# Ledger of designs, part 37: designed miniproteins, single chains, continued (5)

Each design is a single chain, and the fold is of that chain. pLDDT is the mean over its residues in the fold that is shown.

## One batch from the design tools (miniprotein)

Design m17260
Fold by ESMFold2-Fast:
Structure m17260 (fold): chain A 70 residues (1-70)
Amino acid sequence: MLTPMEQAFVDIVVEETKDKSEKEQEESIELAKQVVKSYYMLQGYSDKEAQERADYIGKVIRERLEEVKK
């Protein structure tokens, strides 16, 4: 389950990238993962925990982008 903050973040990334090229979408997903990892590390999570959460959020963004394609 996503937190309200994570849900808002995913929604923003998807809306900003849905009309972009595949390459730009992949670059945006990787940047989003870096942002999520940094955020959770600042909240006191371990590198491993922050990376696992970042990977999960990246997967959710990718799946939603696939759903909005024609």
Scores: mean pLDDT 84

Design m17261
Fold by ESMFold2-Fast:
Structure m17261 (fold): chain A 75 residues (1-75)
Amino acid sequence: MLSTEKTPVLEALRLASEGRFEEAAEIMRNLKSKYKPVEGEAIEVLARYQKGEISRPEYEAARQLLKNLGIEVPE
């Protein structure tokens, strides 16, 4: 349920706002078998971009999604 998963999601969003995308992505990966919030997928894209695994347009889309949710992500 959302109320049970809300605390890990908020923690991941906090880490993402600090530029700690890999740690945020790890929290979201731990939720994948219960719920896949769009924030988790966006954070995972950001972490993969930092590793050079994805293109800049995918990174920009994920960053824009998080910005629409009130999370400001460093470039």
Scores: mean pLDDT 65

Design m17262
Fold by ESMFold2-Fast:
Structure m17262 (fold): chain A 69 residues (1-69)
Amino acid sequence: LTSLSAAELQSLSGSELIELIYNASDEELKEVLPKLYIALEARLSKEQLTELAPIIAGKVIRWIGDELD
């Protein structure tokens, strides 16, 4: 995930982006999250982003949890 450019992320479908988020390590997601959000906002409508927000937020919350473990 960290090896993907913003342009490469934007070339992926919404389903592919969700799959990458789901399968990515917490460290990879933490590093790429700002870039990933920009790519998602550029590619998807605000309504679609709202649908994905709980999935991304869940991963972000998990990063904090893992830091406490």
Scores: mean pLDDT 64

Design m17263
Fold by ESMFold2-Fast:
Structure m17263 (fold): chain A 76 residues (1-76)
Amino acid sequence: SMEEEKRILEEAEKVKKEALEKLDKAKTVEEINEVVEETYREMQELYKRAPSEEVKEYIAYLLSQVGEYAEEKIAA
């Protein structure tokens, strides 16, 4: 349903926002990796629930942004 799709998208955006906030607070590579692994698990559960390919692609996109942000933080 449209309502379920909207809920999943809002949950995915919240997971990304929380992940970026946790990455900003992370001080070690171990802490960064833990945030990425937790985010991956949360996004995979949302991906399973996604009713359309478009929502799945968007979840994958948000996850890729978290991964990129984590890589930039490790490189800094």
Scores: mean pLDDT 88

Design m17264
Fold by ESMFold2-Fast:
Structure m17264 (fold): chain A 84 residues (1-84)
Amino acid sequence: SELAEEARKKANEAGKVLEEELAEDPEKGAEIGTKMTEAAAEKGFVEGLRAGAEKAREYGYEEAAAKFEEAAKLMEKLEEEIEK
């Protein structure tokens, strides 16, 4: 759906911004990725995106964090729209 495509686009934009911000600090990138993977495995993709946003924000990567959070909200909205 259009919402899913927009969420994917925002997640990709967040990843690119984070990659650029972490070009000189790949260790922080690994921590953010690990938190996303752990949360996604335990609670699903939306929670994975939110965990990534929180960890990015903790490190001061506000733009990447905001884009991850926006992607999470779009995916959550899509899930709510499909709910019966």
Scores: mean pLDDT 77

Design m17265
Fold by ESMFold2-Fast:
Structure m17265 (fold): chain A 88 residues (1-88)
Amino acid sequence: ADALLAELEAGAARFEEEIKELLKELESKSPEAIERAKKFLEDADAWLRSFAPAIQQLPPEQQQKALALVARVQELLRPLVEKIEEAE
């Protein structure tokens, strides 16, 4: 449980940093920047989905905390999704 929550927290911090860099690159509207951002979103979605079975095995209190962290990561990804759609 603690290891899962720590991994989600670490992932959120890492994604925040990477998203800032990708948003900056997308200002160029280069095809390479768009493809890189799309791949990042695909990889991030796959990573989040990989936790679903483990989250279901957590006690209710820890499950709620894990779901809140998942929601936080999804919120961090939203500006990137919007910027990609705008660039296309």
Scores: mean pLDDT 81

Design m17266
Fold by ESMFold2-Fast:
Structure m17266 (fold): chain A 99 residues (1-99)
Amino acid sequence: SIAERIDALLEALKSEDPETRYKAIVELRKLIPQASPETLERAIPALKEAMKDEDPLVRIHAINALAFALAKLGKFDELEKLHKEYPTLGTTIVLIAKK
């Protein structure tokens, strides 16, 4: 299921290998549009941790993945706070699209 794939990718984000974490966050971004609200709520803490990653590409993808998840959950106040602190093309796109 999509939920099982997301749970496995959230575990892969904890890998000591930066390539494994990068591949995991890129695939998570592709699956988030298909995820249930319950699955997205479970993903938020891991996505917030990935925003602190040593790899700047993992951080950028994590910010964009979190922005999409927050938008799908209707958490627009949190999304606006995320954009203010970490402005990216992804946060801009989802904020413009929220209405």
Scores: mean pLDDT 82

Design m17267
Fold by ESMFold2-Fast:
Structure m17267 (fold): chain A 55 residues (1-55)
Amino acid sequence: SADERIDKIIEEGNKRFKEVVAATPEDASVEEYMARVAEVLNEMTDKITEVIKEA
């Protein structure tokens, strides 16, 4: 179902987010950190939108 696909996307996105946070140096700028976070969020949003369009 669409709900199961969305749950999977959220689960994978959370894991990706944790990896990005761990890989970001302590001396990284706020701008650099936010750019990395935004990339993950955009990927999740695109995948969720595709699921909704196919439902």
Scores: mean pLDDT 79

Design m17268
Fold by ESMFold2-Fast:
Structure m17268 (fold): chain A 75 residues (1-75)
Amino acid sequence: PSGGEAGARSGKAAAEAGAAGDSAAANTMIYQAHLVAASEEAHKAGLEGAKAGAAGDSKTAQRYGELAAEKGREA
């Protein structure tokens, strides 16, 4: 139950930090998502979200953050 919410927050926070140009914060959030996520899919979604956010694609970053939360909860 907590894993999905933590994944969602980490993915969203990483995407927002990336969009703001804060790569260090984005990397920290990805690492936290990795520690919480039990599946490769959750981790991958978090990474894609952070990457999209860093590129300024907030819509794609949000979608991947939500996917990371879903996969993290499933794992």
Scores: mean pLDDT 64

Design m17269
Fold by ESMFold2-Fast:
Formats: structure tokens, C-alpha cells, sequence
Structure m17269 (fold): chain A 94 residues (1-94)
């Protein structure tokens, strides 16, 4: 059975995934401003998950910077790669 802390972390992980999905859709449509807003929400949400489970907040911040850079460059492939790295990091910690 999951602890309340693990459940809370999983809820934040799920919310972050929703924000990353929104960012990807906006990026594919060329709406970089909306994509950046969704990335910022995803990073904030993933930081909350990471703090609950004691994951590496510095690594979350570095992957967050990489996601912002991919959006600013319009690089969908880089966005997908960095999003997967961040999700895998948190999924392994939960």
C-alpha cells in the first residue's frame, strides 16, 4: 500500500505530466509562449513531488532549464527527450 506522502507525490507527478502534455501540444502548434507557461507549471509541480520523496531538486531544476531551452528553440525532439528524463527521474524516486 502507498503511504499518503507517496500518493501525494504521484498526484503531483500526474499533474506535471498533464502540464508537459499541454506544453507539447502548444509547441507543436507554434505557441511557444503558452508552452513556456505550461513548462513552468510542470517544473513547479515536479519540484513539489521531488521535495515530498527527497529527490534531487537540483537535477529537476537542470532538466527544467533544458525543457525551457527546447521550447525557446522550437525543438520538439529535444523537448520529448528532456521531458522523458525528468519524468523517469521522479518515477524512480516515488
Amino acid sequence: SLSQEQLDAEVYLALGLIYLTMALKDLERGNREAALESVDLAIETFRKAAEIVGADLEQVDEEGKALRTAVENGDIDAFREEAKRLVDLLDEAI
Scores: mean pLDDT 86

Design m17270
Fold by ESMFold2-Fast:
Structure m17270 (fold): chain A 70 residues (1-70)
Amino acid sequence: KEEEAKKLVEQAKIYADKAVIFASAGLNDLAQKYLDKAEEFVKKAGELSPEYAKEAQRYLDRAKEAIDSL
């Protein structure tokens, strides 16, 4: 349970970080696809652990804020 939740948080972070990279390169469609995938990982983490879901959500929120500031 805990190990699976941690892996989902890491996946959410990876996809959120890649979304920021794609958005900064002007690849907005790819950035949105990666954000959508990151949100799926946040939801899956929430099914296993509310605390890890909060951590994963912070990565997603940070990525969205970074993209909005571009």
Scores: mean pLDDT 83

Design m17271
Fold by ESMFold2-Fast:
Structure m17271 (fold): chain A 76 residues (1-76)
Amino acid sequence: KEMIDLLKAGYERTKKEVEKLVEEGNYDEAIKKIDNAIRVLKYLLAQAEVMRNEELKKVVQEMIEDLEKLRKKILE
């Protein structure tokens, strides 16, 4: 529970930082921040698979999909 809550808090912070960079017209930094977040989340996904934690795996996968959609919107 606590780990997922902390992960969600960190994810929301990352989304706010990306939104600020987009507002500033700093698309390169926004993309770099998204790519770094996806890299970290993929590492956590691998960890969740080793731990057989289906709840964490689902949450992380949804976050990765959301960030990939945001990345595509910025590049359009």
Scores: mean pLDDT 83

Design m17272
Fold by ESMFold2-Fast:
Structure m17272 (fold): chain A 90 residues (1-90)
Amino acid sequence: SLEEVYEKLESLMSELIEKLKKAKSLEEIEKHIEEFVEKVRELLKDLSVDEAGEILEKVFQKFADKFSEEQLELIQLKLRELLSEHEKEQ
């Protein structure tokens, strides 16, 4: 269900926030964001592009204030790439 996907995405976002707080280098930050994006890709694979986009927007808006400006830009870039790839597969 969309509710279960939303809850799992919130959990993944919370995990990313905790990992980023403990990261000591830009390389660690990039690695954690990349791992997060791959988990998100797997979670959203059975959703339409519209459903995936809507759920990502809602969850990201909820947690946006928990990230630095640089982290936000990188996460937004990677999520846009994910949605673009998902659209091409449908």
Scores: mean pLDDT 81

Design m17273
Fold by ESMFold2-Fast:
Structure m17273 (fold): chain A 91 residues (1-91)
Amino acid sequence: DLEKAREAAKEGKEITTVTELSFDEAARWAQEHAGVSPEELAERLKEEGKTVTLRTELIESKNGVPYEVTLQLAKTNGKYYLVVTATKAPR
């Protein structure tokens, strides 16, 4: 949930949301957010435990601390996942 991660970042909170997707759903996210075709997505996620970063946004929290919101697709145990994180930006 991308909006949930954006809200967490604005509040100065870290969050990780993991949602199981079908390959078709993962391919739609990849095309919409990164212009990655289903064929390219399949190749990038060919190996177990690999991730594909679709989008990274820098959001300044209400306390002035920068947070990084990252949208990723992952494959593990033959299943596809949408991983959305909000974490403090690295120094």
Scores: mean pLDDT 81

Design m17274
Fold by ESMFold2-Fast:
Structure m17274 (fold): chain A 65 residues (1-65)
Amino acid sequence: SEYIRKLREMAELTTLELLGGEIVKEEGDTIYIKISSDSPAILEQAKREAERLEAASGKKVVIEK
């Protein structure tokens, strides 16, 4: 269902935002997210959530520092 896919995508985007993530650009099928944290634990969690966002959206997600 397209509706369920969209809800999953929104949930993962919200999680990345709560980790201090900001969408800096979208280019084609790629989403670029900047994480402002210097915490290795937060960066590791953000990478895991990025993989979940990729699965939910079908897009590539790139985490920048």
Scores: mean pLDDT 81

Design m17275
Fold by ESMFold2-Fast:
Structure m17275 (fold): chain A 104 residues (1-104)
Amino acid sequence: GAAEALAVAREGIAAVEAAETKEEVLEAALAALRRLVALAPDTKEVAVAYVAAVLRLIGAYLDPNATLEECKLTALEALLLVAEAAGLDEVVALCREALERLRA
């Protein structure tokens, strides 16, 4: 349900924010994305968003010029992308709040 998705997103965002390495960001974001997709509607829109999110995360991780903070930004944007495609409005709000914290 919505409460479970919100708890998953909160845990995932906290793990991304606490990460000290690009690998920890990737692992935290991929774990949160898998759990959110399992709770999301089984639609092509969610599937496409999930694939795009994973590819962006891997791209940021493999980019030697990407900073830890840029990888965290990409991770939060990846979670937002899947949450928007899934219609998880409360998760979308949490992701936007986390992005504003990171950009400040």
Scores: mean pLDDT 88

Design m17276
Fold by ESMFold2-Fast:
Structure m17276 (fold): chain A 105 residues (1-105)
Amino acid sequence: SMAKKEKELKELLEEYRKRLEENKDDPVEVIQIMVEFLVTAKELLEKDPELAKKLIIEFLEIVYELFGDERFKELLEKSKELEAEESIELFEKLIKELAEEVQKK
């Protein structure tokens, strides 16, 4: 069922991509989608850490492609070398930073 898990992961990522693209000009909604993703990634981490690492890396590729923010690229590069737990913690920190920036404007 590895192929089934990879298919489910791909379908989940395509749904997040679509939601992010549809809300690209709404920074509050983008932050909310990222927070929802973080919850999903944390739940997957408890059950399957290797699959959670793949999920976070592919999600960071999507958000970097869509938004072009270098912080997502830096986290993506680091996440390839880090454990899934560390990548999730760094992504949570980045989301909090982005949310603060949105609230100031």
Scores: mean pLDDT 86

Design m17277
Fold by ESMFold2-Fast:
Structure m17277 (fold): chain A 84 residues (1-84)
Amino acid sequence: SLSREVAHMIGHLLGALAAALEYGDEETVELVKQAARAFSNGDYDKAIELAKEAAERAEKLGNPVLAEHMRGFQEEAKRVKELS
């Protein structure tokens, strides 16, 4: 269900934002926000790309919780793209 995929993505975005704010990394918070905006605008390819970039940055900074949430967002965004 599209609504279930969207609910899972919202969960991953909230988890990613919480993890990024705890770490204090403004640049990763901005990447997460950009991924969310791209998705809300229907630009799924850009949302997937930005989510991947946020996950890679989170790994380099030692924030695996943030990386996991952004990968979850990326996977759900791919599913939404297939259903759209």
Scores: mean pLDDT 81

Design m17278
Fold by ESMFold2-Fast:
Structure m17278 (fold): chain A 82 residues (1-82)
Amino acid sequence: TAAEKLREAAKAAEKGDFKKAEEYLANAAPGIHRILAQATPDEQEEIGELLKKAVEALKKGDGKSAAEYLRKLAELVEKIAA
């Protein structure tokens, strides 16, 4: 699932493997896009903010913050999919 790929991205980010984290995030993108189609406007905004913060943390080399945002995104995606 998209949530599982986001959790794998978080683990990779915590280990400093930013390339692998970006690969998992890219692999999650089609699933996230499908969830966005089912999400409320407020949920879409929160997904967008979490994704933006995760990408920014990855660019800064901040694996801990990136992992935190990626896990929050996974939780939200899982909640909407349920």
Scores: mean pLDDT 84

Design m17279
Fold by ESMFold2-Fast:
Structure m17279 (fold): chain A 85 residues (1-85)
Amino acid sequence: MDELRKIAEEALEAAKKAKTEEEKLRVFTEMGQRIMELAVKAGLSQEVLEQIARVLEEALQRALETGDWVGELERAAREILKIFE
């Protein structure tokens, strides 16, 4: 729980500081990779891992479409935190 919150907080801060779409995309993808690695280490089921992957994929698609990288990253982080509970 605490590690997931730290990952999300660090990613949100980095996304807010990012000036280019490329930097924002990198922050988002790195957060997603760290979250998936944490979920695997936590022993979550394949079904739950697939749910997390879908949340990340849908948020990434919306961010690319709308340019709302910070908002989509924050929404994805909140939804994933609920999955870990």
Scores: mean pLDDT 83

Design m17280
Fold by ESMFold2-Fast:
Structure m17280 (fold): chain A 63 residues (1-63)
Amino acid sequence: MVVPDKATVERLQEAAKALGGEVSKEAAGMAMSAGGLTSEQARALDEEGQRGLAKLGLLIQEG
């Protein structure tokens, strides 16, 4: 998979902030590279990062 560039990561962070969440550059980069993260994979992120990914539809839940 293509690693997202800095501009794409920044746009994701801005989108998450507009939705009332916050996503780190590291979290946004991982989610985009993987096409989404499962809850287990997202556990390495803080709770705000997990919420931001969920609001962007990049957090895949298995149940």
Scores: mean pLDDT 61

Design m17281
Fold by ESMFold2-Fast:
Structure m17281 (fold): chain A 68 residues (1-68)
Amino acid sequence: SAADQAALSAAVTAARPLFEKGDWEGALRRLAEEIRARSPNVEVRLELDADGKPVLVVRSRDGTAGAP
């Protein structure tokens, strides 16, 4: 949704300095906090990908996954 996109954009902006410092864990935690605060309709989790790297998983609680 537009709200989820706006929340993600704002969260990325807030976390950008941490990514630039190489504090990936802190950046991902900041992203999760900002998304959660702005978009309570989404679930945010830190997971490991297939390569064992930490990633943020953002899912819509309302099931409005990007069809339109």
Scores: mean pLDDT 68

Design m17282
Fold by ESMFold2-Fast:
Structure m17282 (fold): chain A 97 residues (1-97)
Amino acid sequence: MQVRVGVILEAETKDQQSADEAVEKLEQTFEAIREAMAAMGLEVTVEPPSIVGLKKVVGALSFTVPESQRDEAIARVREIAEAAGVKVVSIFDLEEP
């Protein structure tokens, strides 16, 4: 069976000037994830990064993956996020529409 997985990523910022850098970091991380997932034949849906409060930039993405490859895809997302210095806030299964 296929499962849909949602991922929430977070980059912390200290001020308005560093917010642009945090957004760029998340966008680069999303590109790296999209490229890795595309190599696995998976399409990634990305939400634009948003500033949450005064010190956090949050981004979200989702993808549909065969259940047998779910753990592999999640491990790849975690690896890319950690390498980029981006925090993985949550990974969860989404309800199929």
Scores: mean pLDDT 77

Design m17283
Fold by ESMFold2-Fast:
Structure m17283 (fold): chain A 70 residues (1-70)
Amino acid sequence: LTLSPEQREAAVAAIQERTGASREQAEAAVRAVESLPEPVDPGRATRAIQEATGLSREQAEAAVEAVLSA
């Protein structure tokens, strides 16, 4: 998954706004999704975010949506 710098910042902001996650957690979530092989499976991406950040499943699902819609 290839995001522009602007898309990465938009995804980080969206994650923070939707989940209340810290900037560090939001950045880790974006990196976790970017590190996955393509095509990105949403379920796998949710799990990767939870493992990297400790966010809840619901927060991780919102983070996946923010990254994939960027």
Scores: mean pLDDT 80

Design m17284
Fold by ESMFold2-Fast:
Parts: sequence; structure tokens; C-alpha cells
Structure m17284 (fold): chain A 87 residues (1-87)
Amino acid sequence: SKEEVEKKVNEIMKVVSEALQRALDEGLITPEQAKKLYDEVLSLADEAIKEGTEEAVERFKERVLNLLKQHLPDDLVEEIQKKIDEI
């Protein structure tokens, strides 16, 4: 259902938000980089919610992980992927 899609997207957003906060606290990214990454992920989340399908959620997961791989260490991305895969 569309409600289930919104719930899953919001759970993924929480994982991303917590990971970006951790990266900030550890000095791995700047506040400006964290905001840009969060804004980009939020845009992708909006697209997934508008489509409202399980396939849109899976595409959202893939797009988020590909984006984060460009900016965060591999070990942190693997940890994020593991948490997102449980959603």
C-alpha cells in the first residue's frame, strides 16, 4: 500500500539521518556536505512516495546507497546498507 511505502521510506530516512549525524560527529563530512546529502536523499524519498510502489522503495534504497558511496567511507556505507536491507 501507499501507506506502507511511506512508512518504509521514512524508516530509511531515519537510518540515513542517524548515519549522517554520526559522520558529522566523527568529522568524516562537513555540516554543508551533510545538509546537501540529506537534501538529495529527501528529494529521492519524495519521488519514491509519489510513485507509491514496492519497486520504488527498492529503487530508492539503491539510489541512496549509490549516493552515499560517493561521500562516506565503505565501512559506514556497508553498515547503512545492512540496516536498510532490514526495512
Scores: mean pLDDT 88

Design m17285
Fold by ESMFold2-Fast:
Structure m17285 (fold): chain A 66 residues (1-66)
Amino acid sequence: ASEEERRKILEGAKRAAELGDSAAVAAASWEARQLGATTPEAGKRAIEAARAGDAEKGYELLEEGL
């Protein structure tokens, strides 16, 4: 994934996390993983945290993995 794609994903996930939209954070984390912007393992951890309803933790894990 390009730096621009990573930035766009991170900015979208940040806004979603600020709104408590864990589903949107999970979707952004899934997209990042599919694009190879994260490692498969880092992306999976971010997706799992967001799907568990922790939008903030999902975003933090996504930011660390990007």
Scores: mean pLDDT 86

Design m17286
Fold by ESMFold2-Fast:
Structure m17286 (fold): chain A 89 residues (1-89)
Amino acid sequence: MKVEIFVKEITEDEVTVAVKVKRHPDYTAYKLKITFSSGKTFEKYFYAEPGEEVTFEATIPRKDAKEVTGEVYAGDKLLAKKTLKIELP
């Protein structure tokens, strides 16, 4: 399994990140936990099958957009983790 994080959009007030989950091992329920360094956390529950790619977007105030971590779980098992430092122009 693999997690990829991209900065999708930067405005004066907000940053939108896209978190892509791919290479799912099984057809089952997964949880994606998106955590920002500000302490803001989003949880997304989804079903996926092998070969499927799923993308979630999270928007946060620009002042809080310093670092983001995506973690994917099946039940209590952490399958993949990715951290991105958000570099603003």
Scores: mean pLDDT 83

Design m17287
Fold by ESMFold2-Fast:
Structure m17287 (fold): chain A 59 residues (1-59)
Amino acid sequence: SVLDEIAELIKKLIDEGKTKEEVLNEVRSFLEKHRPEDAETIVKAVEEALKVGEKVYVT
């Protein structure tokens, strides 16, 4: 599914040391080419997931 592809993309970008903003920009670009109608909804879900990840880094 598109969500599985996005999850793999996010993991790859994080493993490469990309910043949260770079990850969100890559996900948005991917979605605009493959699923523009769902891009905004999926980008918001990814942003929320990354915020949960950031809390692990704060402590």
Scores: mean pLDDT 72

Design m17288
Fold by ESMFold2-Fast:
Structure m17288 (fold): chain A 100 residues (1-100)
Amino acid sequence: MKILVAFGATDGRAALTEEADVLILGVVDPEEEAPVIAEAKAQGIYVIAVIDASNHHLDIERAKQLALEAGADAVVVTESSDVEEIEKAGKEKLEEILKE
C-alpha cells in the first residue's frame, strides 16, 4: 500500500501523479483542496483530510464540511501546525480504520 502525505492543493495535485493508494492531505486552503480531494476519489484513492484547529485562518467547520462533501473518507482535527504532528494524526487515523 502506497501512502503519500501532502500539504495544500499544489502538493496534493502532485501526489495524484504518484499512483498512491492513500492520500493524507494537510488542509491549508479548504476551497482549493476540495477539487483535489474529488480528483483523488475519482482515481480510487483513499483520502484522509487533516485539519489544524490551531490555525486561526481556517474555518474548521467549513474545512470539515468541504472535505466531506468532496468525498474524503475520513477527517481528522489536530491542535498542531507542525507538519510531523499533522502527518502522525493522519497515519494514526489510517491505522484505526485498517484495524476494523
Scores: mean pLDDT 80

Design m17289
Fold by ESMFold2-Fast:
Parts: structure tokens; C-alpha cells; sequence
Structure m17289 (fold): chain A 85 residues (1-85)
């Protein structure tokens, strides 16, 4: 659990750096967000899960509507996986 939280935190730091850098492509930002969603299925702490989801929702506002819809589907899928254990 702690190792999964460390990996998620590293990806969140990358997302923040990419959002702050106007030279970052949508493809690169979308890829890192996808990786962060992938780690969410392994998070055991509900508060930390919700924090990661909040950060992703804020970051995805810099992406196209199509990318935002895809990311929302990924977030819902991760939530369902955590609810199953």
C-alpha cells in the first residue's frame, strides 16, 4: 500500500509539472493521467484515492472534451475496482 501511494504521488508531481509547463503536449499529459488512473486500482486509502481523483479532474480541464470523457470513464472504472477490493 505505501509503495503504491509513493508511485501515485510521483505521478501526481509529474502531472502538476506538465500542467504548469505550456510546452507539454496533450498526448503527454493524457498519458501520465492514464498511468495515475492505473495506480488508483491498487490504493487502499479512500481519502488518498479521492485526493488523486481530485488532482486528475483538475488537470484534465487542460485537455480536449474527448480526452476528458475518456478520463472520466477511467476514473469510474478505477472506483469500481477498488469497491471490489
Amino acid sequence: SMENEEEANKLLELIKEYVADPATSEERLSSVIGAAIGTMSFLEDEEFFNKVAEEIKEAMRHLSEASQKSINVGLESAKERVEKR
Scores: mean pLDDT 81

Design m17290
Fold by ESMFold2-Fast:
Structure m17290 (fold): chain A 80 residues (1-80)
Amino acid sequence: MEKARRLIEEWGRLATEAAIAEARGDLARAEALEAEALPLAREVLEAIAAADPETRAELEALWKEKQAEVGAAYEAAKAA
């Protein structure tokens, strides 16, 4: 559980930075950050798949929350 939560947080940081870079037109930085985030996303999905149903629901909720935060950061950066 703790490892999966940390992976979601780490992914969120990288994905947020990538989204902001993309919104500002820095495609090279966005692609580099997305490449760093991709293995973390894979580990999160593996952890969710291996979890019991109650833990899975909790991790899926956190994962969706972080995805929403990334989307919000992109929109905010694009508007700025």
Scores: mean pLDDT 85

Design m17291
Fold by ESMFold2-Fast:
Structure m17291 (fold): chain A 80 residues (1-80)
Amino acid sequence: AEEAVKRAEELIKAGEEAAKRYIDSQPELGRGLGLKHLGGAYATAAEILEQAGVDPEKASELRAKANELDAEGDRLIAEV
């Protein structure tokens, strides 16, 4: 059961590292694209917890964060 939580946390960490690389490699769009990528990682993490039936509060929080990150990424891309 705790393996699902660890997998979700690992995906978020990998998403954070990937987002940082996007920002470093694509200065014009990198921040917006990085945030959308991170949002995808949070959404996948939420799905893993939800499918495993583990920590529904955390799954809900991760999904809300995914939606927030995706919206902010779209906003930043639109401003470029």
Scores: mean pLDDT 81

Design m17292
Fold by ESMFold2-Fast:
Order: C-alpha cells, then sequence, then structure tokens
Structure m17292 (fold): chain A 79 residues (1-79)
C-alpha cells in the first residue's frame, strides 16, 4: 500500500514534469502549440489524479492500490 502510494506520487511528479515540458514545447513550436498545450493539460490532470490515487492507495487494500496504479498507467499510455 505505501509502496504503491509512493509509486503514484512519483508518477504524479513525472506527469508534472511532462506537463511543463509540453508547455515549453508549445512556446517554441507555434505550429504545434495547440497540440502541445492539450498534452500539457492532460498530463496536469493525470498528475492530480495520481495524487488522489496515492492518498486512496495508502488507506485502501493492496489489491485496490495495485488497481489504482494500473489505471493511472493505462490513462498515461493512451495519451
Amino acid sequence: MEEEAGRLRALADAFELSAEQYRNAAKHNPEKREEFQKLSDEYEKLAKEAIEAANRARQGTPEEARRLVDEVLKKANEL
């Protein structure tokens, strides 16, 4: 549970970094600005969801914690 919560917090940090990278890419690539801004917004949303999932994983069952990690990873892979 704490291990899965820690992984979800690490994923949130990674998603926040990805959001920042795409936000910066949008500034340097005007022709793809809308695409990169959309990706930045989606990664910011995933980061928030990962933080909320981490809080639930810490208090839930090990099975629920593993499911929360899998769901967040699946959403990230669909971007």
Scores: mean pLDDT 83

Design m17293
Fold by ESMFold2-Fast:
Structure m17293 (fold): chain A 104 residues (1-104)
Amino acid sequence: SLVERFRELLEEVRRLIEKLKNTEDKEEQEKLLKEISEKLREIAELIEELERAGADPEVLRELIEEAAELHYEALKLKLERYGAEAGLSKEEIEEILKKVEEER
């Protein structure tokens, strides 16, 4: 089912995020961030397919909330990776993330 495929993609993204958290190699981090971004795009496409298929609104809400949490975590890791290279402090990264969370 589309719901099962969605849950499988969420689990794949969770695994990639955990791998990214445990990786100190910059080339591997960039590779993982790219894969995470691609999988999150696939998840967004599946949300549209689920809406068109007439999925239960409560199930759809729960799946969207889980996807949003993974998007936030990926954004946080991306900002930590590229923000540090851009000279941003941890405090500046947290301030940006706080603003992103407020726009949810």
Scores: mean pLDDT 78

Design m17294
Fold by ESMFold2-Fast:
Structure m17294 (fold): chain A 104 residues (1-104)
Amino acid sequence: SMLEQIEKLIDEIEEIFKKHLDDKVYAEVKQSLDNVLDLIKKAVEALRKGDIRSAAVYYTAASLLLSEIYYIAKLHMDPEVYEEVLKKLKEISKLMSKMFDELS
């Protein structure tokens, strides 16, 4: 499913962060990644119930948090490494948009 693809991408991003960030920054971005996944799951549940307004709120919150994660990566990582993270974050955003379009 698209949700399983998002979970896999989040796991891959987390593994990159674990290798390239210090423990304190890693702990912060891991919590943010966990929050992104939780928000996406809540958005999907809201869409399944026909609650488009709540889904939009969760979707927007997840998108903002993904942007914050990208900026943390950009500040703390080599350019080649954060470019890989950016590609995976963009893929998550595309999957989120596709889920919103297909379930709404």
Scores: mean pLDDT 86

